Designed miniproteins, single chains, continued (3). Designs and how they scored, part 12

Each design is a single chain, and the fold is of that chain. pLDDT is the mean over its residues in the fold that is shown.

## One batch from the design tools (miniprotein)

Design m8384
Fold by ESMFold2-Fast:
Structure m8384 (fold): chain A 75 residues (1-75)
Amino acid sequence: SEAEKKREELYAKMTPEQRKILDAIREAMDEMAPREEALRAELAARGAPPKERGRVEIEFGLELLREIGKQLRKA
């Protein structure tokens, strides 16, 4: 895909430290993707109001930041 090609080009130009950070972010996003999809589907099925959706998205964002930190410690 075009996005994959752009990511590969960017990755090739990165420093080792930048690659380590990007790899940790990708791993965290991949780990959390099924949960994000399930949460969005559940909120949509219930017709959750925008305010509730926003709050859940903020909470998920904090969980994602914790997972990024965890992946950085592994790398």
Scores: mean pLDDT 80

Design m8385
Fold by ESMFold2-Fast:
Structure m8385 (fold): chain A 76 residues (1-76)
Amino acid sequence: MLSEEVKKHVQSLFPEVDMETLERLAREEARLRGVDPPDIDNPTQVSGAAIRLIGDDPELAEKLSKEAKEKKKKLA
């Protein structure tokens, strides 16, 4: 269960990370835990999974965040 405050806090911690990157982090967390991936239609679940992955593997989270920033720079 995630509050809107948690979602806003995640965005403040990762201002360069878009919802697509948060979804990727959430899917990776679900894969590592062996559960079904969250749907993109539920941003609260996506944010929560991303927070859990960042806590468990901050190096992987940083790598994925850098990749998202590079992708956005190339698409702009």
Scores: mean pLDDT 61

Design m8386
Fold by ESMFold2-Fast:
Structure m8386 (fold): chain A 80 residues (1-80)
Amino acid sequence: VSQSQVRSLLNSGLSPEEIARRLQELGVSPEAAQAAADTIAAVVEGTGAAPTGSDLARALGVSQSTLARELVDGLRSLGG
C-alpha cells in the first residue's frame, strides 16, 4: 500500500470499518487493516475530530502526508 492510496482513503469520508475493508482490497492483512481502523476510531473518539484526513492531521498536529506515512509504516510493522 502507498502513501497516496492511504491519503485518498483518509480524505474519502469513509467510516473506519470501510477504510479497513479498502486496505484489505489493497493487500493489507485483515489484522493490520483492523488495527489501523481501530487507531483512526480512537483518534476520532478522543479528539472529536471528523474522520477526514485533513481534520485528523490537524487534531494530531501533523501534515496529511506525515499522517499517511506513519499509517503505512504502522501497517507494515503490524503485518510483519
Scores: mean pLDDT 66

Design m8387
Fold by ESMFold2-Fast:
Structure m8387 (fold): chain A 86 residues (1-86)
Amino acid sequence: MEARIRELEALLGRVHDPETARVLAEVYARLVAGDIEGAVEIRKKAHEELYKKAGVEMPEMPEWTEEKAQQALAALEELLAYARAV
């Protein structure tokens, strides 16, 4: 898993900053593995850091349904295709 995350991070780093690329790679790897809960926790932690840096209160983040998880996976697949195309 970690080796795959590193490959995805390197690819996404072509279109995003390193911090964002790492988060997106971890979320994608978890979603592909069927670990929706793990993907949501990674996303939540990333948003907490973003809001903390911006100095604003983080809104409540609801749990993802299977439908929402599939939508997120599809969006990340499109982003990866874009990153491969440069």
Scores: mean pLDDT 73

Design m8388
Fold by ESMFold2-Fast:
Structure m8388 (fold): chain A 72 residues (1-72)
Amino acid sequence: FTEALRETVIRGLPDEAARAAVAAARSAEEVKDVLFRTAKAEALKLGYSEEEAREIAREAVRRAVALAEKRA
């Protein structure tokens, strides 16, 4: 599962530092944390509010987990 989640998340990440952080993650929880932080930061840069950015980040994590579960 962790490898499938890592592959899924890396494909959607916008920058090298975020991809490196996911590659260095040792657990599915760490991969989810990196994705959440990255998606939230991106949403904030696009002008979403803090609450909207958190919801976008939660949805991004849920979609990545669901896709990875189908592969694992």
Scores: mean pLDDT 75

Design m8389
Fold by ESMFold2-Fast:
Formats: sequence, structure tokens, C-alpha cells
Structure m8389 (fold): chain A 91 residues (1-91)
Amino acid sequence: HMRELIDEAEELVKKGIDLDEARAAAAGMSPEEVNRLVNLVLRYYYEKKGHKVTDAERDGLRVLKVPLISYDEMEEINKIGLAMALLLKKR
């Protein structure tokens, strides 16, 4: 399940994942695929904060909801997306 993959990726980031290895895994993916993973993590974080993301809000997250996430939180979300790419490469 995608939620379990996100949780596993979050734990890898907390443990000090090798970001260079994760970037190498992501380099094997298109920018669109990487952005898709980052958007899945962003949506998961909003839902984890108790906010139900609607289809309309999902499409507008960068405008309507992204300002509710700090720059440091966005960097963490990007790292989790890279960790997901690394986990997918190992499968």
C-alpha cells in the first residue's frame, strides 16, 4: 500500500538516508514521476494533520494549501519522495 511505503520512506529519512543514493534512484525516473511521488507525500501529510484533501484542493495544493507547510517541511517532504524512489528501485 502507498501509505505504508510513505511511512517506510519517512523512517528512512529520520535515520539519515543517503540522499545521493536516493537522488541516483530518482534520476532513473522522469521529473513527472518524481513530482507525483512528492505530491503523494504532500497529500499524506495534510491527511495526517487531520485535513481531508478533496479532489479540488488536491489540484490546488500549491496555491491553496502549500503555504500551510513551511519551507523546512517541504524539504522534508521532498526527501521522503526521494526515499520512496529509492525503495521502489529496490523492488
Scores: mean pLDDT 67

Design m8390
Fold by ESMFold2-Fast:
Structure m8390 (fold): chain A 72 residues (1-72)
Amino acid sequence: MSAVVGQRTVSTLEEALATVRALEAAGAEHVALTNPAGGSRVLRLPVSEEELAAAIEELGGFPVTVTGVRDV
């Protein structure tokens, strides 16, 4: 079963990176990136800045909601 460990809406790549690192420290194994239109991408942690930037670009840019998820 997947458990949410945290969530934040971000508007810059720097905020997204800081949020991903905080969620990883909280025990997240994956992050789900969602846009206001309902588009989503899931990335396995750890993730590079380049992978994170590419996923955000695929979602049409900011704002993006970053959700940390852990398998239990």
Scores: mean pLDDT 83

Design m8391
Fold by ESMFold2-Fast:
Structure m8391 (fold): chain A 82 residues (1-82)
Amino acid sequence: MEELKKKQKELEKEYEEKLSTMPEEEVEKEMAEKAREYVGEITRLVVEKHRDDPEGIRHALEVAREQKLEEAAAVLEEALAE
């Protein structure tokens, strides 16, 4: 789980650095795309570790939908469908 903290800090640092060079709208688009890929990757790991816990996956799906995390929601929906 320490790797998650490292990735989060790296994304935050990249966001701040890009904000100094690019308009906020463009930075948000690029960082949102990277964040979606990262969230998708993390969500796949969570699903793999909780294969025998469909309630946990269901709860994560509700959170992903509320936060509009499209990549995470798609991965969680596929896990529940299979």
Scores: mean pLDDT 70

Design m8392
Fold by ESMFold2-Fast:
Parts: sequence; C-alpha cells; structure tokens
Structure m8392 (fold): chain A 90 residues (1-90)
Amino acid sequence: MAEALALMGRGYERLGQRAFAAGDYETALRHFELSALFYEEAFKLGHPDAPRNASISYRNASLAARQLGDDKRAEEYDEKARYYEELYKK
C-alpha cells in the first residue's frame, strides 16, 4: 500500500534528521537512503506526495554523504533528488 511505504519513508527521514543533528553522519546517511527508497517505491505505486518527499530525502542523503567525504555518492543523490524535484514542479 502506497500510504504504508510513505509512512515508513517518513519514519526513516525523522531518524535520519535526528542522527544528522547529533553529528552521526553514517547513521543519518543510512536512514536517509532508506527513507528515499521507501518514497521511491510509494511513488511507483501512485502516491502523489512521494516525488517531493523522495527529492528531500535524497538531498539529505547527499548532505550526509558530503559530511563523510563521499562526494561521488553525494553527486549521485543530488541527481536523483533533481529527477524527483522535476516530477513535482508545478
């Protein structure tokens, strides 16, 4: 169910934000990655808010990856975030 996947995405996004605020960038990255994947699956099932939420989670994953010095992974997540951002632009 698309709503259940979006709820899981929101849960992981909140865990990622908490870890990032605490300076635990490794845990934050894992949680933001899971958040983005759940929102991506919710989008494939037709959830209307999922593209916007996937974009946000991928941007947050990019920021966490940059804090860890993984610029290549950060660029990959920035590209995914832009893809989903273009899908929800009015």
Scores: mean pLDDT 88

Design m8393
Fold by ESMFold2-Fast:
Structure m8393 (fold): chain A 65 residues (1-65)
Amino acid sequence: SIREKLKEVSEKYFKELTKLNDEYLQAIKEKADPETLNKIRQKMEDLYKKYSEEVEKLREEEAAA
């Protein structure tokens, strides 16, 4: 079902986001370079964009059904 697919997409997104947040906090603690912090932020933005696109596609499939 579309609901189950949405749950899977959301769970995948939050799992990956948690990993990136942990990586970001660790980088701050270790006084990483601004470039390193920017790369992690970019990964977070890319992850959200992918998540939003996947959710939009599933919502369109639900509306068409």
Scores: mean pLDDT 84

Design m8394
Fold by ESMFold2-Fast:
Structure m8394 (fold): chain A 78 residues (1-78)
Amino acid sequence: MIETEISPAVETPEGTEGTITQKTYNEETGEVTVVETHVKETDDSVELVKTEKTYQQVSPETYEFLEEKRSEERIKKE
C-alpha cells in the first residue's frame, strides 16, 4: 500500500517551497519506506532534498528503524 501526503506549497522571497511525503508498505517483507522530499523552486533551478527512512514492521503497531538516507539534487532550468 502506498500513502502520499502533500504539504501546502509556501511562497517565500527566495522561491516556492513544498514537501511531499510518501509511505510505501511492503506486505511481503513487512518493510515500510517513508520518503520525504522537500522541493524548493528558484528562478534558475529546482532544489530537492530527499530523506528516505526504512522501517521493519515487527508487530501491527510496532516498527523498528533500519536505515536513513539523505540525498540532495539541483536541477537547472532551461
Scores: mean pLDDT 73

Design m8395
Fold by ESMFold2-Fast:
Structure m8395 (fold): chain A 62 residues (1-62)
Amino acid sequence: MLSRAQQYAQVVADLIAAGYTSAAQVRAASSAELSTIVPGANVSPDARAFYGDLVDADVRAN
């Protein structure tokens, strides 16, 4: 079973692989598109902000 940190890292990697490289792109994506990558049902605005910020930070750090 993946740890919470590994689950977050996997979601970030999947978002980047799908072409989302900034917080703005994640926020602009449809809930249906994000739901195929992010575990669970519809992606809430708070979840979009959280994963968007993680994607932006990962891309800027690497």
Scores: mean pLDDT 70

Design m8396
Fold by ESMFold2-Fast:
Structure m8396 (fold): chain A 125 residues (1-125)
Amino acid sequence: SLIDQGFEALKQGDFARAEALFREAVKQGDVRGLAYLALLSYALGDTKKADEYLAELDKRDPVLAQQVRSLLQTLKNMAGAKSIEEAIKKAKEGDPAADFAVQFLASIKTGPTVELARVLWAAVQ
């Protein structure tokens, strides 16, 4: 899928390709592209653009928008923390925000991954 291709681009550190793929997913009706565009915009420090994507997501899928806000809050609560272990534990305990955070982090497998996660955590603090 376009979303899977976007995640592959993120794992390679190709943020421009990831953005283009997520935008194309949105054009094809996959509103999940808006969620990933919001997260990527926050990760890159463009909070205004992230808020615009979240506002559009709220209009199209308010449940997914709430999940994205919960993910950002979970990442913010873990920012400056020791490890990702707490998110994994909470996901196993059935916390949907932690589950979404763990799935997002698990989609990222290499060195560009760690930098993206750090930038995301910094942006939501």
Scores: mean pLDDT 69

Design m8397
Fold by ESMFold2-Fast:
Structure m8397 (fold): chain A 61 residues (1-61)
Amino acid sequence: MLSPEELKERALALVRELVADPRTSRAVAQTVADWVLGELARYLSEEEVAELRREIEAILA
C-alpha cells in the first residue's frame, strides 16, 4: 500500500500531467482532480485532503 506522502505525490503528478497535455481541457482536469480527492479522502485526514486540494487548485490556476 502506498504511504500518504506517496499518494499525495502521485495525485499531484497526475494533475500536472493533465494540465501539461494540450488535449486535456481544464474542465476535464478539474473533474479528474475532484474524483482523485474524493478517493483519497478515504486514506487521508480532512486536513491533508484540504492541503492537497489547495495544491491541486494552484496547479489548475
Scores: mean pLDDT 79

Design m8398
Fold by ESMFold2-Fast:
Structure m8398 (fold): chain A 70 residues (1-70)
Amino acid sequence: SAADIRAEYDQVVEDYKNGKITNDEALERLLALDAEARALNTKEGIEIQMLIGAQIVGLVVEKLVERKES
């Protein structure tokens, strides 16, 4: 469900922020969640896709220009 995908998204963001997973691992998990949200074909799925997309952009920028303090 959209709620389940959102919960997984929140967990990925928390795990990355706390250093439990790498940037590459976070990016891989977010790309998988984006595909799941797209497959829902619902308004809630679109809203989650927008959140995931913004987070992916942030992670790609960090990966390409090295980690920033915040």
Scores: mean pLDDT 80

Design m8399
Fold by ESMFold2-Fast:
Structure m8399 (fold): chain A 87 residues (1-87)
Amino acid sequence: SLEEEARELVEEIVALLKERGFTRLAEELQTHFEEQLAAGKLAEMLESIIAMLNNLAAAFEASGDLETAARLRELAERLRELLQKLK
């Protein structure tokens, strides 16, 4: 289902953020995702996550971490493809 695909992508994002030391952000993202999913706001949540990932990717790119920036952009693109299926 689209909800299962979204959960899998969020788990990948959470894992990447934890690996990069953003444990608090990762935990808050997971909690907020489950709250928004329960509220029927999956599309709004995906749009919010895509914006966050693009902002983080720009920050990592500016710091010279091109690999992390590319991975964040890849995850943002996968979320955008999922969002298109909801619209």
Scores: mean pLDDT 87

Design m8400
Fold by ESMFold2-Fast:
Structure m8400 (fold): chain A 73 residues (1-73)
Amino acid sequence: MTLEELIERIQELGRRIFATPDPAARAEGLKILSEINDLLAEISDSTDPEKQKELFEKVKELIERAEAIVAAA
């Protein structure tokens, strides 16, 4: 997955979370989006390519978790 594809997935995820009628699913999705934003800031602050790669994989895992929550709602 490219950085561009990751950003597009995050934008689509945000749109789905805000459109979710279940308030519990929306709250959990927003919590995960907050975690994603924290990790993206950490990636931006890091100069270590290996650390950036590890953080990028964590972001992908969080996106998949949030997508599953929203899809189940």
Scores: mean pLDDT 82

Design m8401
Fold by ESMFold2-Fast:
Structure m8401 (fold): chain A 85 residues (1-85)
Amino acid sequence: AEKRRKEAEEIMKAAREHVQQLQANLQQGQELLQQGRENTQDPELAQQLEQQGQQLLDQVQGYLDMIKGGEEALARMSAVAERLG
Protein backbone atom coordinates (compact mmCIF):
# COMPACT_ATOMS: atom_id res chain seq x y z
CA ALA A 1 0.00 0.00 0.00
CA GLU A 2 2.69 2.54 1.01
CA LYS A 3 4.84 1.63 -2.01
CA ARG A 4 1.92 2.31 -4.40
CA ARG A 5 1.19 5.62 -2.67
CA LYS A 6 4.82 6.75 -3.13
CA GLU A 7 4.70 5.71 -6.80
CA ALA A 8 1.52 7.75 -7.35
CA GLU A 9 3.07 10.78 -5.59
CA GLU A 10 6.23 10.55 -7.76
CA ILE A 11 4.12 10.37 -10.95
CA MET A 12 2.10 13.41 -9.85
CA LYS A 13 5.28 15.36 -9.01
CA ALA A 14 6.82 14.62 -12.44
CA ALA A 15 3.56 15.55 -14.21
CA ARG A 16 3.27 18.87 -12.31
CA GLU A 17 6.86 19.79 -13.17
CA HIS A 18 6.16 19.10 -16.87
CA VAL A 19 2.98 21.22 -16.77
CA GLN A 20 4.95 24.16 -15.31
CA GLN A 21 7.61 23.82 -18.03
CA LEU A 22 4.90 23.73 -20.73
CA GLN A 23 2.96 26.78 -19.44
CA ALA A 24 5.31 29.27 -21.15
CA ASN A 25 5.21 27.23 -24.39
CA LEU A 26 1.40 27.05 -24.18
CA GLN A 27 1.19 30.86 -23.88
CA GLN A 28 3.53 31.27 -26.88
CA GLY A 29 1.46 28.74 -28.84
CA GLN A 30 -1.72 30.71 -28.12
CA GLU A 31 -0.03 33.95 -29.26
CA LEU A 32 1.13 32.24 -32.48
CA LEU A 33 -2.41 30.94 -33.10
CA GLN A 34 -3.74 34.51 -32.76
CA GLN A 35 -1.09 35.83 -35.17
CA GLY A 36 -1.96 33.06 -37.65
CA ARG A 37 -5.67 33.92 -37.49
CA GLU A 38 -4.88 37.60 -38.15
CA ASN A 39 -2.59 36.66 -41.09
CA THR A 40 -5.24 35.84 -43.70
CA GLN A 41 -2.63 36.35 -46.48
CA ASP A 42 -0.82 33.05 -45.73
CA PRO A 43 -3.32 30.21 -45.10
CA GLU A 44 -0.56 27.54 -44.96
CA LEU A 45 1.28 29.40 -42.18
CA ALA A 46 -2.02 29.95 -40.34
CA GLN A 47 -2.78 26.19 -40.59
CA GLN A 48 0.70 25.25 -39.30
CA LEU A 49 0.35 27.61 -36.31
CA GLU A 50 -3.13 26.15 -35.54
CA GLN A 51 -1.69 22.61 -35.65
CA GLN A 52 1.27 23.53 -33.40
CA GLY A 53 -1.05 25.17 -30.87
CA GLN A 54 -3.39 22.15 -30.85
CA GLN A 55 -0.43 19.76 -30.38
CA LEU A 56 0.77 21.77 -27.35
CA LEU A 57 -2.77 21.77 -25.90
CA ASP A 58 -3.04 17.97 -26.36
CA GLN A 59 0.35 17.48 -24.65
CA VAL A 60 -0.62 19.67 -21.65
CA GLN A 61 -3.99 17.84 -21.38
CA GLY A 62 -2.11 14.52 -21.21
CA TYR A 63 -0.11 15.72 -18.21
CA LEU A 64 -3.24 17.14 -16.52
CA ASP A 65 -4.99 13.76 -16.98
CA MET A 66 -1.97 12.05 -15.38
CA ILE A 67 -2.19 14.38 -12.34
CA LYS A 68 -5.95 13.73 -12.04
CA GLY A 69 -5.38 9.96 -12.25
CA GLY A 70 -2.80 10.16 -9.48
CA GLU A 71 -5.12 12.18 -7.23
CA GLU A 72 -7.99 9.72 -7.86
CA ALA A 73 -5.67 6.77 -7.07
CA LEU A 74 -4.66 8.37 -3.74
CA ALA A 75 -8.35 8.99 -2.90
CA ARG A 76 -9.23 5.34 -3.66
CA MET A 77 -6.38 4.12 -1.43
CA SER A 78 -7.64 6.31 1.44
CA ALA A 79 -11.20 4.97 0.97
CA VAL A 80 -9.97 1.34 1.04
CA ALA A 81 -7.95 2.02 4.23
CA GLU A 82 -11.05 3.55 5.89
CA ARG A 83 -13.22 0.53 4.98
CA LEU A 84 -10.62 -1.94 6.32
CA GLY A 85 -10.12 0.01 9.58
Scores: mean pLDDT 71

Design m8402
Fold by ESMFold2-Fast:
Structure m8402 (fold): chain A 122 residues (1-122)
Amino acid sequence: SAVQALLQRISALPEEVLRSVMTSTEGSSLPVEEQLALQKETRDITQQLLEQGLSLQEKIDVLLALPDELRFGVFLNLLGYRDPELIAALPPELQEIVQRYHAGELTPPEFEERLLEALRAL
């Protein structure tokens, strides 16, 4: 599926790139100001995508056109904002992590670490 192709592309990224947009500053070599700028940019892009009412395929096409670090950040934000089509298209293991996060069983850093581990297992 298109979501599987997106996940494979994300899972192939260096851990340094993936960690640059996570809420935890652990494992990132970027200055705090640069991390905050990336987080702001990913939030702005995510809000724009949500406002446009795009299909799942159109959202994936936009994500695939983004720089690698922004792609992962927007992906994380869409999961946090409960994008129902994206979540439903995830592998069961990733769906479980997202559901536990939305149930308040995982903090944002715990959610991001569990998701990273699951992506690395793909």
Scores: mean pLDDT 81

Design m8403
Fold by ESMFold2-Fast:
Structure m8403 (fold): chain A 84 residues (1-84)
Amino acid sequence: SIEELYKKALELVDKLVKEGRITPEQAELIRRAIEYAYEKNDKETLEKFVELLEKAQEDPSAIDEAIAMARKVLAEYRKEKLKK
């Protein structure tokens, strides 16, 4: 379910922070993107975050990709808010 993907994505971010693999600032950026995807019922984006964050446990390049994806997601959603 989308709720399971959301919880899994947040757990994977928490693990990366606990292991010192990302900064608290990077974690907050990714969490905000995950929360927004969940609010928009965007299952595809949540599935991709889970995939990237699982890969990020072993691969630093997946950390960079997850951060880049989070920035892109948040930028697009900020654009939607400005259309109000």
Scores: mean pLDDT 82

Design m8404
Fold by ESMFold2-Fast:
Structure m8404 (fold): chain A 108 residues (1-108)
Amino acid sequence: SAALEAAFRTLARLEGVSVEEVREAYKESGGEEALRLALLLLDAAWRGAPEEEIEALFEEVVRLSELDPSSQATLRALLELLREAGRRGLTAEEFHALLKERIAARAA
């Protein structure tokens, strides 16, 4: 998915790491099944799936990856951005700008 690839690239650039490092860190935290579910979760958020579907996938990703509260908060922030971007039909550049604004707002 181009949207998922753009999300990972944007996150990697903002954090100052490679896209491969983001992917490898995710594999280390939960393995292949957790990665598959995470990709389904990100896609569900982008396509505007019902809240119940997104929440169910989120809970399963948290369980399988044993995500701490900080990682859960980061994932929820990413899901909200993907939902907004998908709803508004944003470009990769516009999504990048939105992600930067939300990270800055959360840091304040």
Scores: mean pLDDT 72

Design m8405
Fold by ESMFold2-Fast:
Structure m8405 (fold): chain A 58 residues (1-58)
Amino acid sequence: AEAAAGERGQAARDKVMKARKYISEGKLDEARKILREMGLDDAEVDVAIKNFEDILKS
């Protein structure tokens, strides 16, 4: 809630990249774990995973 900066840290980018790769490889549990570590709720995590999954499917 305090990261209202235009430029985000490498940690956040790294986690997003890892989650995306895990989803692409079918490692949904690993992706969920990373997204939850970023402070997302289960609902937010599910939405994010479904969003990436849908993009990769297309």
Scores: mean pLDDT 72

Design m8406
Fold by ESMFold2-Fast:
Structure m8406 (fold): chain A 114 residues (1-114)
Amino acid sequence: MEVVEVGEGIAPEAVARVHELLRDHRLVVLLYKDGELVGEFTASSDEEVEEVIRELEKALETEGVDSVVVGTTAETPYELVKRLIEIVQNSPAVKNMVFSLARDHAVRLEEEWR
């Protein structure tokens, strides 16, 4: 699968972990605080993706997360990918973020955000 990485400030090892987990999942979210992994969420169905979005919103409010890595595939619903990005970007606590997106989703997001 061709992926596009958007964002910076995340260790390459965290991005590599996301890519490995994406082999078996449609969505991977890794949450870090002070360089330590504090949350790992995976989803393989559209229903599970919506569950991960709810858990992400909760974790961003409670865990003091400063860094987030999100990986998606072409099979992840685009509207849910967009909502995930908006949630992470609008979190005041998050300082570092990387999104590993399917190329088609990355292109569409860039077109909509022009």
Scores: mean pLDDT 77

Design m8407
Fold by ESMFold2-Fast:
Structure m8407 (fold): chain A 77 residues (1-77)
Amino acid sequence: KLEEIKRLIEKELEEVRKTKSEEEVEAAEVVAEANLLLASIEDEEERKKVQEWVRENTGPDEESRVESYRELLEKVA
């Protein structure tokens, strides 16, 4: 399950790397890493709570969402 999600994320990142700018690739990588982290949470209730926290604490634009994901990754590290 986690391995399968990782493969899907890697496939999407390869497509982004081929067609998008370096800045867009960096943003996509942060989002992918955060999604992989969320997928690794065993408790589905905790995973949903974290997803809701991100949704509530992100701004309306994509840049704010990427920043929230970076904050989440830093908290886990």
Scores: mean pLDDT 67

Design m8408
Fold by ESMFold2-Fast:
Structure m8408 (fold): chain A 55 residues (1-55)
Amino acid sequence: SEERRRRLRAEAEEELAKFQKYLDENTIPENQSQKEKALEIYREHLERRIERELA
């Protein structure tokens, strides 16, 4: 259901936020594009997990 999907996404976004904090501490300002790419890939990973659970 949409409710379950929202719940799973909320949890995934929380994990993503923690990963973003990690990258913020380990990425120099000049490499913002690299940080954004890493976050996008990780977000896609989390989205795939959600889709698998809802399939």
Scores: mean pLDDT 78

Design m8409
Fold by ESMFold2-Fast:
Structure m8409 (fold): chain A 71 residues (1-71)
Amino acid sequence: DEARREEVARRAKEEFEKLAKQAEKNPEVKQGILQVQGATVEYARATSAEEAEKAAKEAIEQGKKALELVE
């Protein structure tokens, strides 16, 4: 199950990096996304694979909503 947690963490990191690129016009939003990325990756490695997947999905959706609000 450690391998699955690492996969979830890697997947979350990739999605957050995409969101950070989209937020380049808003440096504060980009910085916030990168901070949430770090916290989400650490949480994913420290919890169960199922909880890691749920947390990553929720955090990514919140990042997408934040980008929509700054347009």
Scores: mean pLDDT 74

Design m8410
Fold by ESMFold2-Fast:
Structure m8410 (fold): chain A 92 residues (1-92)
Amino acid sequence: KKTLRELLEEALALVDEIEKNGSSQDHADRVQQLINRLLSLEKPDDTALQEAIRALSDLRFMLQMGTGGKKFKDAIDKARSAVLSALESLAS
């Protein structure tokens, strides 16, 4: 079973891949798989993890809808920031 840190690092890598390659349905499914695994490891009430899951869920929705432009870029940046904050929370 992957640790919470490993899953968050995997989420960062996936966000970077999505930014580089653009949106697809396969990416939306992969983000959903990560969200499901994050939810299975920790309580949904953990603030840093909740923010990371919410930002990833927003990104997944935009991927599913084929959203592009500034709104998509903002979702990418927000997801990256939230996941990084969750990782930092684990380090401290």
Scores: mean pLDDT 78

Design m8411
Fold by ESMFold2-Fast:
Structure m8411 (fold): chain A 64 residues (1-64)
Amino acid sequence: SPEDSIRRLQRAMEEALKLRDERDLKEPVTVSLSGLDPDTAATLREVYTRRARELGITNLRVVE
């Protein structure tokens, strides 16, 4: 569901932020948006990719 996907994205973002603060940006945090409506997946990817960039998170990987 979109709600479950948002929860997973939020958890992944928190994990990536923790790794960034620990200066361990080589450890990738991958989250999948598979199974979502394409428009919803595209919107979530855009929003979270932009937020990650603004926060200096380079280790977050959003797939599908």
Scores: mean pLDDT 78

Design m8412
Fold by ESMFold2-Fast:
Structure m8412 (fold): chain A 68 residues (1-68)
Amino acid sequence: MSEEEGLKKAEEGQKYAALGHALGAQGQKDVAREYAEKAIEYAKLAEESGQKEEAKGVIKGARLALET
């Protein structure tokens, strides 16, 4: 995976984390969990591509979604 592809994976992960947080806040905890898990999958792909700091941001967002 290229560095650019890794960055795109991190961006997708951030979107899933943000949506998961919003849905969790609305009480849709099952859907929020699914989105958080998807965000973590994208974070792993981003980290494998060398985007370690971006991957950390996605993981932080996913944890926030799970805690809401």
Scores: mean pLDDT 79

Design m8413
Fold by ESMFold2-Fast:
Structure m8413 (fold): chain A 86 residues (1-86)
Amino acid sequence: MLNPTAEQVKEAIEKAAQQSGGRVVEVRETPDGITVVVELPSGGRLTFRIRNDGTVTGTGERGPGSVEDWRKELQTFNDNFSQLIE
């Protein structure tokens, strides 16, 4: 299976953020890939590092919202993102 491009992964992250009620707060493009930071409705943040081959790593930081809200928002984001990069 061919991996999606870094730009396609970035677009999927941006769409998943919008569909999940979040927003993209930072995008950094480098020769090695793209970094995208998403803020979810409870104030938690997801940082994605997308490599030029389309591989992605993510880290999450919970905001001032509840653990329950953060868990639900993470699940919603992941479900939306998975549908966009199938």
Scores: mean pLDDT 78

Design m8414
Fold by ESMFold2-Fast:
Structure m8414 (fold): chain A 101 residues (1-101)
Amino acid sequence: VDAQVARDMRIFGDVVFDELSRLLQEVAEENSSLSLEERLAKADEYYAAHWDELRRRIAERVSAATGLPYAELLAILLAAASPGEAAERMTAYIRARAAAA
């Protein structure tokens, strides 16, 4: 991959890590008295409840940092059935956009 694809993928990864880390920290702080298993269950519940907002925020931040179109990034993230699928689709999209530029 070229330097532009590597940079855009790094930005995407950094944004996703930052947003997920913030949600996990909030869940951990609110549920510090719970067991590890209970905290993981709460994290899953929190992701499900906040998944659309999380996707929108990731799309906004990635768009701002990379210059990629917000509407297209959001559509990719909202269409993905899982975080893994979102990562695969986003990787393909960034590569396609870099090749077209």
Scores: mean pLDDT 74

Design m8415
Fold by ESMFold2-Fast:
Order: structure tokens, then C-alpha cells, then sequence
Structure m8415 (fold): chain A 87 residues (1-87)
């Protein structure tokens, strides 16, 4: 049962799809000008995701990934708006 690994991969794909590796700093900067609250949500999503990757306990990692997913979802609509403006 590699449920935690599957969650990591799914979240990593969503983060890459939304921000892109080269575009995430531009996305954060643009988002902060359009919607500072959504920018804060994106920052928290990244923070929880990084903590989850470093967590050695699968149950703890799972909860951290769930938090990252929640914050990412909150930022996703604003990120779509920013992507339209800067892509």
C-alpha cells in the first residue's frame, strides 16, 4: 500500500501543472498583485508540500499533503486568472 507515494505524485503533478518550474516565481508575484490572499494560500500549499515530502512518517505526510491540497485548491482559481494574464 503506497497510498502516500501516490498522494505525493498526484500533488506534485498538480503543482507542476499550475505553476510550472520556471513560472512559479512569476505566478506568485503576479498572484500577490491580483489576490494577496490566494498568494498566501499558494505559499502555504508549497510549505506543507515540502514538509510532507520530508516527513518520514506516512500518516503525518498524508495529513500534510491533505493540507497542501486544500491550500492549492484555494489558490487554483486565482492562479488560472494569473496564468491568463502572464502566459
Amino acid sequence: AEEKAAAVLALAKELEDLTGKEGEEAALEGLSKVDPEAAEHLRKAIEYYEKAKKSKDPEEAKKLFEKAKEYLAKAAAALADIRAAIA
Scores: mean pLDDT 66

Design m8416
Fold by ESMFold2-Fast:
Structure m8416 (fold): chain A 73 residues (1-73)
Amino acid sequence: SEKRRLSELKGKAGIHLVNSLIYEDSGTPEDLKKAEEHRKKAEKHFKHLSPEDVEHVKKVAEQAYKEQKEIEK
């Protein structure tokens, strides 16, 4: 179904954005390269989403990253 397909695309894009944020946080040249690759993978999925859905995925990914940092405390 279209609804399931969109949900899967949002999930995959979100996972790549969270990984990008984690790698950016480490700040090493190697990890920054991994962050860029994950960002590009998220952008590939964004081509199939509305601008509103893209903004929603970005906000959800930032929230998930923040929650992950709380758990690691």
Scores: mean pLDDT 82

Design m8417
Fold by ESMFold2-Fast:
Structure m8417 (fold): chain A 74 residues (1-74)
Amino acid sequence: DALKKAMEELIPPVVEEGLKEGWSRELILRMVEGVITAAVMRETGLSFEEAEKLVEENREEIEKAVEKEIEKLK
């Protein structure tokens, strides 16, 4: 699953960089959604609209994973 792989590979480094740079939690989440969308497009050949819809449908799971990673790095 391209989405699951992108979440596992991209959430930790984006959260780490965001915390290091002093990004807000909201900005970290938006950056995570953006990099996952781009990764899904590259791995699957889906259009931006199709990949964005897939990310939106899984937003709660992505948000929970981001929050868990933020708490782990504090």
Scores: mean pLDDT 84

Design m8418
Fold by ESMFold2-Fast:
Structure m8418 (fold): chain A 100 residues (1-100)
Amino acid sequence: MEIDGSLLSKEAKEVLDELLGKVTALWNEFEKLDEKDIEGLREIKKQIEKVFEEAIKKLKEIAEKEKDEKTKKAIEEIVKQIEEAKKELTKLIEEKIKKS
């Protein structure tokens, strides 16, 4: 399903675009890693957690400053989706580490 960016502020869209680009690059590196490369898997997990946490923090700050109620609710909904995505992606990395 497409996230309709039309309801997001320019600043929120820029944070989301940066997050999506960084996570996609890190996930591509994760898929190339051998299950025996435990240090590489841990490093990718740490980097993914960091980029999600930075994006969540920025989006929450944007939402707090937002005067338009529809835009604020759209950003808050995106934050919830990002928090769930972080949880699922880190779980997949942890399962690969366990198979070492």
Scores: mean pLDDT 80

